# Designed miniproteins, single chains, continued (5): the designs that were tried, part 60

Each design is a single chain, and the fold is of that chain. pLDDT is the mean over its residues in the fold that is shown.

## One batch from the design tools (miniprotein)

Design m18200
Fold by ESMFold2-Fast:
Structure m18200 (fold): chain A 114 residues (1-114)
Amino acid sequence: MKVSREEFKKFWDRILEKYDTDGDGTLDLPELTHLLAELLDLDVTSDETKDLANKFLEKADKDGDGTIDYEEFFSGFDKDGDGVISKEELKEVFESLGYKLSDEEVEKILKKLS
């Protein structure tokens, strides 16, 4: 199963509408923590969720302002640049952040993104 750039943007737009209180089209660390908590079915207050959000932000935040836009977020997952996010790419991204996903967890994530 693969998620297209357009399908991923639908998920991103839902998260922005719910958590982007400033309406600037970017996510800061607290908002990214909520996104990852929803995506991974994790507790937003857990150390694991906060650690994942910090590590992702450090890798994706190219301008160093403490926020990420949609292009930075999508590029963080789309490693081969084909415009889709595969099951393998999701596993590799989270494994690089120190979080090992099971096949069942990856399938749940892909369903949330599609």
Scores: mean pLDDT 74

Design m18201
Fold by ESMFold2-Fast:
Structure m18201 (fold): chain A 79 residues (1-79)
Amino acid sequence: ALAYFNRGNAYFNLGQYAEAIVDYTEAIRLKPDFAEAYYNRGRAYEALGEIELAIADYKEALRLKPDFAEAKDELERLS
């Protein structure tokens, strides 16, 4: 899970959001409680204009980690 997450972060930093989403999705498949992977996939969806998918991922990140301030802030901004 962590290796896909780290590669997804590298793709995100290069602006390769579609490739980042694929890697974050694989990280989530391997670790379904990976709140940070949901959060980062939400950010990548938002960068591509997929706002509804971003909101869903931010909600799941906050559900998995209720003290996840960054996910809460993004939901408040988009809602």
Scores: mean pLDDT 89

Design m18202
Fold by ESMFold2-Fast:
Structure m18202 (fold): chain A 126 residues (1-126)
Amino acid sequence: QQQLQQQIQQLQANLDRETEHVNAYKKAIELLEKAYELVEQAKASTPEQGKRLLDEAVKLMEEAANLAARTDPELGAFILYAANEIKKDPEKALEYARSALERATKGLENAEKDRQHYQQQLQQLQ
């Protein structure tokens, strides 16, 4: 049946897309987790060492923003905003790094839920 074959192809394409989204979120989260750890270390460090750690954290957040923007432009924009706010107000660095990580984690949960729905639909047609 041509219609069934088209449905299977559409579900597979949707599953592949959501798998790419999940992988993009996971990579962004890995960078944001490293940035968060650097921000925590900066808080316990000397002012000079803390600045170097914050500069590295900002760089990781900018990389995470670029990765996230490919699948979630709003998340990418927020991570970039958070990175820029850390540059302006280093005392709030932990708050901004945490907010970016929480939003990325929420995005991952939504993408994984969508992926599971497409997997279940595909299994019902097989």
Scores: mean pLDDT 87

Design m18203
Fold by ESMFold2-Fast:
Structure m18203 (fold): chain A 74 residues (1-74)
Amino acid sequence: MLTEREKEVLLALSEHPTLAATARALGVSRRTVSRHVRRLEAKGLVERIPLPGSRESLIRLTEAGAKLVKELLE
């Protein structure tokens, strides 16, 4: 099961598709978000899409991640 913080990060990622944008939205460090994103990625709820010529990756919800976000918003 996801922790409450991992659920918060997943919800924020649905609106803010980078580590930096999610960190700003949640008022936490980019490192904190990266740690939680790693766990969500391991569970198959998000994917990292490398952006050519950038150190940033787009963080995209998988179908399973998007379904879980809808459940959390109900």
Scores: mean pLDDT 79

Design m18204
Fold by ESMFold2-Fast:
Structure m18204 (fold): chain A 70 residues (1-70)
Amino acid sequence: MPVITVELDLSAESEAAFVAAAREAAARGGRLEVVLKPSEAVLEALGLTREQAEQAGARARAMAAQIEAA
């Protein structure tokens, strides 16, 4: 079962790519993996620097992995 990965930066262009990837995954009976990659504009709207957002994301993933391992 193929895994189709798509990166989402929350732009209109990435949204179109996501829709296309989702349709292809459904047609092939595969799995869709979505990776959020926020643009600088989104980070600015949230009042975060790129470094802060990356650190928060890394901590969230580490905590999720630790909870699953516990």
Scores: mean pLDDT 67

Design m18205
Fold by ESMFold2-Fast:
Structure m18205 (fold): chain A 73 residues (1-73)
Amino acid sequence: SMGLDPRAKESEERGRKVTLLTNALVEYEEAKKNGDKEKAEEYQKKAEELEKTLTPEQVEAARKSADYQLSLE
């Protein structure tokens, strides 16, 4: 069970942050496509904040996931 183990908690937190970054990157590109400059700036800042809290490997994983989602248009 995912729960009280510190390593399980760390893994769960990493997964959540990677997902949040993936979503922010997708929303950023969609906002740019729609011409919504305010939302694009908001999601860009959210992505930058999340990238500061993640490892380079986690950031790369999130970017690959975002690229994949955007390719399914």
Scores: mean pLDDT 77

Design m18206
Fold by ESMFold2-Fast:
Structure m18206 (fold): chain A 59 residues (1-59)
Amino acid sequence: MIREKIKEAAKEIYEKYGDMSALELQKVLREKADELAKELGIPRDVAYTLLAIEVSKLK
């Protein structure tokens, strides 16, 4: 399920990089979104938006 994979990626990013600056965190999110987009066959911008939303919910 696309949603589950994005949620797990968001948790991993938050745990590993949650202490980074917002700008640096955005770069990590972009890189992970690109990987997920290729893996799941969805547009990069969609993957980024979903990933950013899930990370924001963890704060």
Scores: mean pLDDT 77

Design m18207
Fold by ESMFold2-Fast:
Structure m18207 (fold): chain A 73 residues (1-73)
Amino acid sequence: DLVEYINEKMKEIFEEAEKIDSETFRKIMEKYSDEIVELADKLEETKDEEEKKKLKKELDELFKKIKEELKKA
């Protein structure tokens, strides 16, 4: 379930975001939000299981970058 996957990743991001100011968090999310939406849309449209795995890996790497940037903030 894409919704459950995104919710789990967003929960992890929110936990890191609690440690920084809201404006810094907003700026970081604005930087990556378009990429998240684009990858999530592709994942929802794709019916090929192998392509879904690739897109999920790309989303995982994107969320890792966001968490790393939040930790440095």
Scores: mean pLDDT 80

Design m18208
Fold by ESMFold2-Fast:
Structure m18208 (fold): chain A 104 residues (1-104)
Amino acid sequence: MDEALNLIFAESLKRLGEEELASENPDLKKAGDAYELAGDLYYSLGRYEQAGDAYDKSGDAYRKAGDLEKSAESYRKSSEAYRKAGDFERSEEALKKAEEAAEE
């Protein structure tokens, strides 16, 4: 697919998540959904560090929303993305967050 168009969509979704979290009454699930979609787009483009960052923020948003299942899934995706980026420390940190979310 068009890399430039997908990158624009990923950046827009990341900004949507950031702006939602900055709002007076944030929709935490909407922020989580936006970051997860941004992560999926970055990952498909081979931008694994950016994908890991987006998935990690998605996991944080879902955890704050109380959706621990989606939080754990997003953190696992973050761990995989960071591992592909060669960032093993952040990969391990994300995996730990996923296990903590899965335990409730």
Scores: mean pLDDT 86

Design m18209
Fold by ESMFold2-Fast:
Structure m18209 (fold): chain A 61 residues (1-61)
Amino acid sequence: MSLGELYLQRAREALRRGDREEARRHISHLVSVAVGYLLRGDEERAKELYEEAERLRRELE
């Protein structure tokens, strides 16, 4: 399991439990992982993780 997949799953679980604070922390970590992929030249994977993070952020609204 990649680090991005781990944070994505953790964020989804936190949202399912109603823990918005924990979900926000995991979403922030997911964005950091996406930036890491972008800096390493893996633009496609970075975009996928960033789009997932944005979707989860909208669920917090």
Scores: mean pLDDT 82

Design m18210
Fold by ESMFold2-Fast:
Structure m18210 (fold): chain A 60 residues (1-60)
Amino acid sequence: PKVEVPEELLERYRELAERANAGDREAMREAIRLLLEARGLPEEEIEAKLAELERQLAAA
């Protein structure tokens, strides 16, 4: 496929997503981080997006 995400990253994402579904917020953040890294975002932007996501989850 034309998707740039390696299959190994998708496999790790799936593992983390299953744990996130069980209520593991750390796994959810790691899964999002992996996807953003695969898309080529700089670490600074990844950290900013993860911090925003965590704040939204804490406020919900």
Scores: mean pLDDT 73

Design m18211
Fold by ESMFold2-Fast:
Structure m18211 (fold): chain A 66 residues (1-66)
Amino acid sequence: IEIEVAEVDGYYYGIARDGDLLGAGVGDTKEEAVKKARESLERFRKLEGEKREAALKMVELVEKLM
């Protein structure tokens, strides 16, 4: 994972990259910006996984009730 941090007008901006995935975060400290950028990247991964799980579970439940 590549992480870039920049300070602009008293704020820290973090960008996390992992292949084609990208996360961004803003904070009052460099560490906070990095943490938020990583959390943003993780949310993109989790969101895609959760969509697949939810769809499969709904289909299975409907089929069992019918």
Scores: mean pLDDT 73

Design m18212
Fold by ESMFold2-Fast:
Structure m18212 (fold): chain A 70 residues (1-70)
Amino acid sequence: DEELRGLVPALADALVKHGVSPETAERVARGLVDRTIAEGGGREDLLQELQKAVSLFQEGGEKALEPFMG
């Protein structure tokens, strides 16, 4: 969905605000969007996955984000 893909910059910005590096944030944002589209999810599902990514980053750093980078 073009709308969800258009959210990548906003998701990356949110991740950077939480301390993720800009390069990793962009990769994670793309991975979250691609996964949400592949699973038939919408904006609300994407925001839930973003919250999970932020929580994982806070516990394990950038290594914890590897599953979202695709």
Scores: mean pLDDT 82

Design m18213
Fold by ESMFold2-Fast:
Structure m18213 (fold): chain A 82 residues (1-82)
Amino acid sequence: MHLEEGERLLKEGRYEEAIKHFEKALAEDPNNARAWNNLGRALFKLGKYEEAAQYFEKALALDPDNLSARSNLAMVKEAIKK
């Protein structure tokens, strides 16, 4: 399953490969808040903070109770230093 494989790759530090699996999960279900949050996490690890913030915002729009996405959005805003 693409979501679970992406999360495994993210844990291993294989961020570009994790992104491809999360993109596949989103192609199958674009309303998957967990996949949007994980895509943001991978982009954050690659230093792509503005893009990561957009995807955390998408995750929160789909699931406002997603504590992980809320925490990650706060963290990426601090990383941008604005």
Scores: mean pLDDT 85

Design m18214
Fold by ESMFold2-Fast:
Structure m18214 (fold): chain A 75 residues (1-75)
Amino acid sequence: MEKEIEIEILISLARMWIGIAKILFEQGNYEGALEALEKADELVKEAEKAGAPKEEVEELRKEVEELKKKVEEAM
């Protein structure tokens, strides 16, 4: 139960930071978007270490990488 709750929290926080990064990117705040994506990436790594499902981890990593690439290309 404890480990499962930890994974759910980490995944939820990662999704939240990805959402924040998208909003910041749309507003032209590229620096803020990259910082939010860095936080999301760290949370995804922690979720993976905690035993999060591989499919969900890969989906989140792909979303972070794709958005980071868009932000870097827009700078």
Scores: mean pLDDT 84

Design m18215
Fold by ESMFold2-Fast:
Structure m18215 (fold): chain A 58 residues (1-58)
Amino acid sequence: MKKGDEALKKKDYETAVKYYEEEIKKDPNNKKAWKNLAIALAKLGKFDEADEYILKAL
C-alpha cells in the first residue's frame, strides 16, 4: 500500500527514506512514518539522523 513500506521491504533504503519524508510532509503526526524513516536511515548507516527521528516518533 505505502510506497515507503514497499521500498523498505525491497531493502531499497534510499528510496524508502524519500517516500517516508514525503509522507511526513503530508502528515507530520504519522508516528509510524517517522519510525520507519529512522529504520531506513539506520540501515544506510546514518545513525545520528535515525536517533533524532526515532525520538520524534515517540
Scores: mean pLDDT 79

Design m18216
Fold by ESMFold2-Fast:
Structure m18216 (fold): chain A 66 residues (1-66)
Amino acid sequence: SLRAEAAAHAAAGVAAHRAGDYAAAADHFLAAAEALRRIGTPGDLAAADDLEAAAKAQYRAAGLAA
């Protein structure tokens, strides 16, 4: 399901961040956000916005232009 996919990517993003792989963390957070946007409830859209902000912060930590 999209919800399980979003949860799996969010967990993988946290794991990548803890390992110091900020680019991989950002990619996983964006994948989680995309899955939540496909579900499309107001709560899922708000969570997707938060994950996209987290991804931007991870790209900045990686030294990549956001």
Scores: mean pLDDT 87

Design m18217
Fold by ESMFold2-Fast:
Structure m18217 (fold): chain A 76 residues (1-76)
Amino acid sequence: DELIKKATEAMLKAAAATTDEKVLKLIDEAAQALANGDYDKAIKLLREAKKLANPEAAKYLEEAIRAVEEKKKEEE
């Protein structure tokens, strides 16, 4: 799935751009929610991570949020 791949790649780039353990934990939890098909939970966790993230990580988290939102719309 192209949107899931895009979201996963963006999350990996965000994780690479930060050393903040809380941000990394939220990204990991969002990835688990995404794997379970829980798009609402994934979006919520990614938004929480973005609020705490540095500008570089926040950019990639925004890309991940958009991809998950598009995937949710596709599944509806």
Scores: mean pLDDT 85

Design m18218
Fold by ESMFold2-Fast:
Structure m18218 (fold): chain A 60 residues (1-60)
Amino acid sequence: RVEELLAQIEALSPELGEWAREFVAEMEQLRDEGMDPAVVDQMTVSRLESLLQAAQQLRA
């Protein structure tokens, strides 16, 4: 899911895709540091879906 969202965002907007990859890396670090994996997954997917929607609107 995360990889699919990243690929779609990057295809529509390389700038947003770059930011999204950085955000995912930060979220994975928080998971490794002891944040609840379910919270990390929810935050990551939610933010990526918002970015995908923004990228789709930019392309329209």
Scores: mean pLDDT 78

Design m18219
Fold by ESMFold2-Fast:
Structure m18219 (fold): chain A 55 residues (1-55)
Amino acid sequence: MSAEEVVEEARRAIEEGDFERAERILVEGYVKGILSEEQVKELSEELRKAVAEHA
């Protein structure tokens, strides 16, 4: 899976409200070195904000 595909999959999970899946995709992308540190940070902030809005 390319970095672009991983980013799109993570964003889709966030939009669908599947925060657990979004977190898994983000962690896996980071561990495998597919996502850059900046992409991980950006997606983590996006996920955190979405979770806070649903709390």
Scores: mean pLDDT 80

Design m18220
Fold by ESMFold2-Fast:
Structure m18220 (fold): chain A 62 residues (1-62)
Amino acid sequence: SLAELARRASLAAAEGDAEAARELLVQGGHPETAERVERAVREGDLDAADAAILAAYLQSAE
């Protein structure tokens, strides 16, 4: 489900795994968000990564 995908992506980002976070978001149909999250994780901006994942989740939940 999208909620599980978002949770897994958030966990990967929290672990500093930029590639895993990106792949999970691409699989969920959010390639633009995936690129933003990968960049944020690589830059160490985990707040930006989580905000982007949450925004993608909210958009898809509606």
Scores: mean pLDDT 78

Design m18221
Fold by ESMFold2-Fast:
Structure m18221 (fold): chain A 107 residues (1-107)
Amino acid sequence: DADAEIARLKAEVERYLAQVTDPKVQEALRLVIEAGDLVEDPDVQTALYTTAVNLARLAVEGKPPEELADIVEAAADYVRTHAQDPESAEKAAELLRKAAEILREAG
C-alpha cells in the first residue's frame, strides 16, 4: 500500500528531523520532502521520501553536508529520468537542486 508506506516514511523523516541541529540541513531536507509532495508518481514519490529519511539519518550520524548534497543531486537526476509529468518533474528537480546548494553552503 503506497499511501501507508508514504505515511510511514513521512513520520520517520520527521523523527530524524527533530534531531538535526543544523538549520540549513533542516531547510534542505524539507525541500526534499516538498519535491516528493510535487510528484504524482507513487514510485518516484516513495523514492524521494525514502531519500529524505536516509539523508536525515545520515545528518544525525554526522555525515558532512557535502556528502548529503551528492545524494540530493542524484535524486534530482532520478526524478528527471523517472517522473512521468515533465512539469512537476522539473519543479521537483529545481527544489532538489536548491536543497543541494543549501547543503554545500552548510559545510
Scores: mean pLDDT 85

Design m18222
Fold by ESMFold2-Fast:
Structure m18222 (fold): chain A 76 residues (1-76)
Amino acid sequence: MDEAVRLGARAAELHRQAVEYEKQGKKDIAAKLYRESAELYRRAADVARQAGHTDVARSFEKAADELEKKAEELEK
């Protein structure tokens, strides 16, 4: 599970950066960071699922879906 935790932590850091840039009105960079964060959460979910941690995988997938939706809203 170590790799899934590491990917999730990296995703969370990018998410925090995205929120900060969004608050500053920098929508382009915020959207990019939200998408990068979602990509890392999806990879974390895949690793967690392969390790048998289905509950953790579902949590990462939900996080990725929400961040991807947020990026799409900012890119309109």
Scores: mean pLDDT 86

Design m18223
Fold by ESMFold2-Fast:
Structure m18223 (fold): chain A 59 residues (1-59)
Amino acid sequence: EEEKKKALERAKEMKERTVKSLEENVKILEKNDKKLGEGAREALKQAEEEFEKLIKEIE
């Protein structure tokens, strides 16, 4: 139970850090190159969904 709780907390923390970093980079790309920014935004969305699925499996 403690290990499961720890894994869940780590997964959520990793998701938040990764998403935040990627979102900042996506905003920079969107400002300088709309096409690249759109592609990066789509990739970020996909990554968020993958993390959410992982978190659901752990819970």
Scores: mean pLDDT 78

Design m18224
Fold by ESMFold2-Fast:
Order: structure tokens, then sequence, then C-alpha cells
Structure m18224 (fold): chain A 61 residues (1-61)
């Protein structure tokens, strides 16, 4: 399902951030953003994307 894929992408994003791989993290964020855009009425995916963006921005600051 789109949610299962989004959760997998979010976990991969967290792992890349933990390892200092900000390029890998950005790729996962891009894929998650695309998935959220393809499912605009899925509130869970929109919230997960917001969380992912915040996490990524904190990591690159």
Amino acid sequence: SPRDRAEQLFEQLREHIRNGDLVGAARQLTELARLAAENPDDEYLQELLISAVRLYQEAVA
C-alpha cells in the first residue's frame, strides 16, 4: 500500500540521517514527497511528509 511504502521510505530516511548520508536522505525525502503528491487526500501521508521534511531540515542545519 502507499502507506507501507511511505513508512519504509521514512525509516530509510532516518537511517541515512543517522549514518550522516544526507544525499541518501534527500533521495528518500524526494521519493516520499512524490508518493504524498500522488495521494493528496491521504492525510497520513501528508503528515508523514511534514515530519520527514522537519527531520531532514534539522539534520542539515
Scores: mean pLDDT 88

Design m18226
Fold by ESMFold2-Fast:
Structure m18226 (fold): chain A 64 residues (1-64)
Amino acid sequence: EIEKKRDELIEQLRADVEKLGITLTPEEVEALRKIDYYGLLVMRGEATAKDIEEELKYFEEKKK
C-alpha cells in the first residue's frame, strides 16, 4: 500500500536530514505523512537541510 512506501520514504528523509544536522519533531513527521508520495520523492531528491526544513514548516502551517 502507498502508505507503507510513504512511511519508508519519511524514515529515509529523516535520516538524510539528521545527517545534515536537523532533527525532525513528531509534528514535522506527521506533516510529512500528509504530503503525497510524489511530493516526498521531490523533497528527498533536492534535499538540503534548509530546503527540507522550510518545506516542512510550510506544510505544517497549511495543516494547522
Scores: mean pLDDT 64

Design m18227
Fold by ESMFold2-Fast:
Structure m18227 (fold): chain A 69 residues (1-69)
Amino acid sequence: SAEELREKALEYIEKAEEALKKGDVKTAKEYLNKAQDYAVKLVLMGDYESAEEIGKRIKELKEKYGLEL
């Protein structure tokens, strides 16, 4: 379901922030890529609101830690 995809994306964002707090940028980028994949799946399902929320959280985390796309 869309709700399950949203929850998984949020879990990957949380794991990415934990990796960033430890200085593991490579692992954090892998988790953010997984979260972004779930956002794409949400768009394909027509859940633009959840996809936008996930995209915004990824962007905010990248800005907070000075990460490039």
Scores: mean pLDDT 86

Design m18228
Fold by ESMFold2-Fast:
Structure m18228 (fold): chain A 66 residues (1-66)
Amino acid sequence: SLRDYLASLSKDDLLRQLRQMLAHAQERQLPQEVIDLLQEAIDYLDQGKIEEAIDLYVKALELLHS
C-alpha cells in the first residue's frame, strides 16, 4: 500500500518526497487545503512524528483523487 511504502522510507527520503510534492502543489496552484496538509506533514516529520506525517501526506494525496 502507499502507507506501507511511505513507512519503508527513511526520514530523510520521506522529507525529500514531501518537499518535492509541496513544491509541485505550489507550482500547480493545487487547493490550499492540500498545500496546508503537506506543510503540516513536514512540520510533524521535523518533530519526529513520522506516523502523523504519513497520515497527513496520505490525506493530501486522497484529496487530489477526489
Scores: mean pLDDT 86

Design m18229
Fold by ESMFold2-Fast:
Structure m18229 (fold): chain A 70 residues (1-70)
Amino acid sequence: SAAAEAQALTEEGIRAANAKDYETAIAHFRRALEIDPAHREAALNLELVLRDMGREDEAAALRAELAAKA
């Protein structure tokens, strides 16, 4: 299912983030959100990684986009 695929990508993204491979983590989280835009865990982890990278404007934009779609 789309939810299962999004969850698997989210778990891969979390593993990449734990390894400090933030670009790989971002790619996995964004792919999860393309498949399931309501995947809360992917969205929250993407925000966290963007903040850890100092990309605050992108984190804020993501939060605003998700709020508008909710």
Scores: mean pLDDT 84

Design m18230
Fold by ESMFold2-Fast:
Structure m18230 (fold): chain A 62 residues (1-62)
Amino acid sequence: MRELAEEQLRELAKAKGVSEETVDEIIRLMREGKEDEAIRLLVEKFGLTEEQARRIVEALRQ
């Protein structure tokens, strides 16, 4: 299930013109348990609300 969430994040990045490097950094932060930093990057780089970023983080936890 984590792989599916990662693929969805990559598709969202492509649609919004966000680099794959940024996606890889977010995935790395999630693997390191740095969820707050992952939320910050989702808000800053993807233009998401904190609520939307938290939903993505929840999907990536699985």
Scores: mean pLDDT 80

Design m18231
Fold by ESMFold2-Fast:
Structure m18231 (fold): chain A 60 residues (1-60)
Amino acid sequence: MKGDIYRAVRDVKKQDENTLELKKGDLVEVLEDLGGGILKARSLKTGEEGLVNEEDLEKV
């Protein structure tokens, strides 16, 4: 999972300062798998890092 590229399957709204905001179709690089379906990822569009739910992503 770390270093893999995933695509957002839906819009993801910012919930707090640690949450990554995404639009459907945005690509992210997975930095860490934190368990429980939570990933730390970097947006390839914005360069922003944050937490995202695995269920909101699909592997490219």
Scores: mean pLDDT 81

Design m18232
Fold by ESMFold2-Fast:
Formats: structure tokens, C-alpha cells, sequence
Structure m18232 (fold): chain A 56 residues (1-56)
């Protein structure tokens, strides 16, 4: 039923939500002193943000 640009908007939003979750995890690990895990989750967030931008 979603064969219009609105379907892309939903997909972008889903990718942005996943990126936000990874950014939150990165912040939590950075505050906890786990620099390696913080960097890992930060990179995952960047990947999802790039996917969202590609879909726009």
C-alpha cells in the first residue's frame, strides 16, 4: 500500500531511530569509560545515518 515517497520517509525514520539507539549506546559506554565500545557504537550509528541520507 505504501508505493509512494512516504514509504521512503518511513524507512529513513526507521534508520534514524536505529542510529539514535547506537549513539545512545556509544554515549553510555563513553561515560562508563569503555572507549572501544563507545567508538564501535558511534561507527554503527554513522553507518545507519549514512543509509538514511542515501535514501533521501
Amino acid sequence: AFSKGDEKAIEVLELEIEAALYLMMASVYRLAGDEEKAEEYRKKAEEYLKKAEELK
Scores: mean pLDDT 79

Design m18233
Fold by ESMFold2-Fast:
Structure m18233 (fold): chain A 93 residues (1-93)
Amino acid sequence: SKEQLVEEARELAERVLKAMEEKGYSPEDIETVRKILERALEVAEKATPEQAEGIVSLLRDLLEKVEKGEDFSTSLVALALYTIGVEIELELK
Protein backbone atom coordinates (compact mmCIF):
# COMPACT_ATOMS: atom_id res chain seq x y z
CA SER A 1 0.00 0.00 0.00
CA LYS A 2 1.04 3.63 -0.35
CA GLU A 3 1.05 4.10 3.44
CA GLN A 4 3.53 1.21 3.76
CA LEU A 5 5.77 2.74 1.05
CA VAL A 6 5.79 6.13 2.83
CA GLU A 7 6.68 4.45 6.15
CA GLU A 8 9.46 2.43 4.45
CA ALA A 9 10.82 5.65 2.88
CA ARG A 10 10.84 7.32 6.32
CA GLU A 11 12.69 4.37 7.91
CA LEU A 12 15.24 4.29 5.06
CA ALA A 13 15.85 8.05 5.33
CA GLU A 14 16.51 7.74 9.09
CA ARG A 15 18.90 4.83 8.40
CA VAL A 16 20.82 6.89 5.79
CA LEU A 17 21.38 9.75 8.26
CA LYS A 18 22.40 7.35 11.05
CA ALA A 19 24.83 5.51 8.72
CA MET A 20 26.39 8.85 7.69
CA GLU A 21 26.88 9.80 11.36
CA GLU A 22 28.42 6.39 12.14
CA LYS A 23 30.77 6.72 9.10
CA GLY A 24 31.97 10.12 10.40
CA TYR A 25 30.56 12.46 7.75
CA SER A 26 30.63 16.16 8.67
CA PRO A 27 27.57 17.82 10.28
CA GLU A 28 27.37 20.07 7.19
CA ASP A 29 27.21 17.08 4.80
CA ILE A 30 24.63 15.34 7.01
CA GLU A 31 22.48 18.53 7.05
CA THR A 32 22.66 18.78 3.22
CA VAL A 33 21.49 15.17 2.86
CA ARG A 34 18.82 15.63 5.58
CA LYS A 35 17.23 18.51 3.61
CA ILE A 36 17.06 16.41 0.43
CA LEU A 37 15.60 13.45 2.37
CA GLU A 38 12.98 15.65 4.11
CA ARG A 39 11.85 16.98 0.71
CA ALA A 40 11.68 13.44 -0.73
CA LEU A 41 9.51 12.31 2.23
CA GLU A 42 7.13 15.30 1.84
CA VAL A 43 6.74 14.48 -1.86
CA ALA A 44 6.27 10.73 -1.17
CA GLU A 45 3.21 11.51 1.02
CA LYS A 46 1.54 13.31 -1.93
CA ALA A 47 2.82 10.92 -4.64
CA THR A 48 1.10 8.03 -6.38
CA PRO A 49 2.07 4.53 -5.17
CA GLU A 50 4.28 4.10 -8.27
CA GLN A 51 6.07 7.42 -7.62
CA ALA A 52 6.50 6.56 -3.91
CA GLU A 53 8.00 3.17 -4.89
CA GLY A 54 10.54 5.06 -7.03
CA ILE A 55 11.55 7.16 -4.01
CA VAL A 56 11.89 4.00 -1.86
CA SER A 57 14.12 2.32 -4.51
CA LEU A 58 16.38 5.38 -4.74
CA LEU A 59 16.61 5.57 -0.92
CA ARG A 60 17.64 1.88 -0.80
CA ASP A 61 20.39 2.55 -3.37
CA LEU A 62 21.57 5.59 -1.40
CA LEU A 63 21.62 3.64 1.90
CA GLU A 64 23.62 0.77 0.37
CA LYS A 65 26.34 3.14 -0.91
CA VAL A 66 26.59 5.02 2.40
CA GLU A 67 26.78 1.76 4.42
CA LYS A 68 29.55 0.44 2.11
CA GLY A 69 31.50 3.71 2.42
CA GLU A 70 31.21 4.31 -1.34
CA ASP A 71 30.74 7.66 -3.12
CA PHE A 72 27.00 8.25 -2.84
CA SER A 73 26.86 11.61 -4.71
CA THR A 74 25.34 10.13 -7.90
CA SER A 75 22.63 8.30 -5.88
CA LEU A 76 21.81 11.47 -3.91
CA VAL A 77 21.55 13.55 -7.12
CA ALA A 78 19.31 10.86 -8.68
CA LEU A 79 16.98 11.01 -5.63
CA ALA A 80 16.88 14.84 -5.70
CA LEU A 81 16.11 14.98 -9.44
CA TYR A 82 13.43 12.27 -9.17
CA THR A 83 11.81 14.19 -6.28
CA ILE A 84 11.72 17.41 -8.36
CA GLY A 85 10.20 15.50 -11.29
CA VAL A 86 7.43 14.05 -9.09
CA GLU A 87 6.68 17.53 -7.66
CA ILE A 88 6.34 18.92 -11.21
CA GLU A 89 4.00 16.06 -12.23
CA LEU A 90 1.84 16.61 -9.12
CA GLU A 91 1.61 20.39 -9.77
CA LEU A 92 0.54 19.84 -13.42
CA LYS A 93 -2.39 17.57 -12.40
Scores: mean pLDDT 89

Design m18234
Fold by ESMFold2-Fast:
Structure m18234 (fold): chain A 66 residues (1-66)
Amino acid sequence: DIAQGIADLLAAISNLALERGDPEGAVEYARKGLELDPTNPAARESLARAYRALGKFDEADAVLAA
């Protein structure tokens, strides 16, 4: 599944961006993953983690409530 594979990769890149102190970049990579695979659990978790790092807890909860 190409969409799932790319979404998983984007989730991994999002997590790496968070490790490097770039939560804004992490949000963008995770969003791109969800654009390709809207139900991808890795991309959803990465986006929620990135929003929490930005203090956007309502947005993080909304992503996980898909």
Scores: mean pLDDT 82

Design m18235
Fold by ESMFold2-Fast:
Structure m18235 (fold): chain A 75 residues (1-75)
Amino acid sequence: SEKDKLLKEAREIEDEVIALVDSQPELTPEQREIVRKVLDYIRKAFDYIRQNNIDKAKSYIEEAKKYLEELKRLL
């Protein structure tokens, strides 16, 4: 289902940001702020999936992806 696809995508983004953090010996304050934003957006996406608000869940997943790409540029 679409809901299952969104759950999988959100989990993959969460797993990727955790793996990136674990691979770094130290994060700058800017990098830490971006990590917090990615995790906050993913948490909101899970909340909207739970509420069956698929459109908002998609929006927060897309925002999380944008910040994850920004984090990758800074690493």
Scores: mean pLDDT 87

Design m18236
Fold by ESMFold2-Fast:
Structure m18236 (fold): chain A 81 residues (1-81)
Amino acid sequence: SREEEERRRREERLRELEREIRELEEQIKEIEREIEELKERIKAGINPKENEKRLVVLESAKGILEAAIDFLRRKIEELKK
């Protein structure tokens, strides 16, 4: 049935998007862990200039991943319509 095939393809695409979101959320968790480690090192006076530069890069990377999750969540909502 065409309706069953369309439903199956939609369900498969939804599962793929949800998996991509979970992978991005795990990457964000790792970046957040690194950010906290860098903040503690900066606070302790360990290579503050280099660690502050790394912190900016990691916070930028986190922002990009958060924007990617928002994009994927919008795709999920469109597929549910």
Scores: mean pLDDT 88

Design m18237
Fold by ESMFold2-Fast:
Structure m18237 (fold): chain A 59 residues (1-59)
Amino acid sequence: ETQDVELEAPIAPGETAEEAARRLAARLAASLDPEARVEITEVRREGDRAVALARVTYP
């Protein structure tokens, strides 16, 4: 099964929007299931925030 989700986070000092998005994706994966996979498909910067689209794949 596959699900697309939108993630938002503030960008930390010295961090890029992509890095912020990957950090959120990793936290999301850890909170779901050990078997769930999270893949970032798009990343956008909105001022000091990162907006990303992620694809979650379940077994």
Scores: mean pLDDT 77

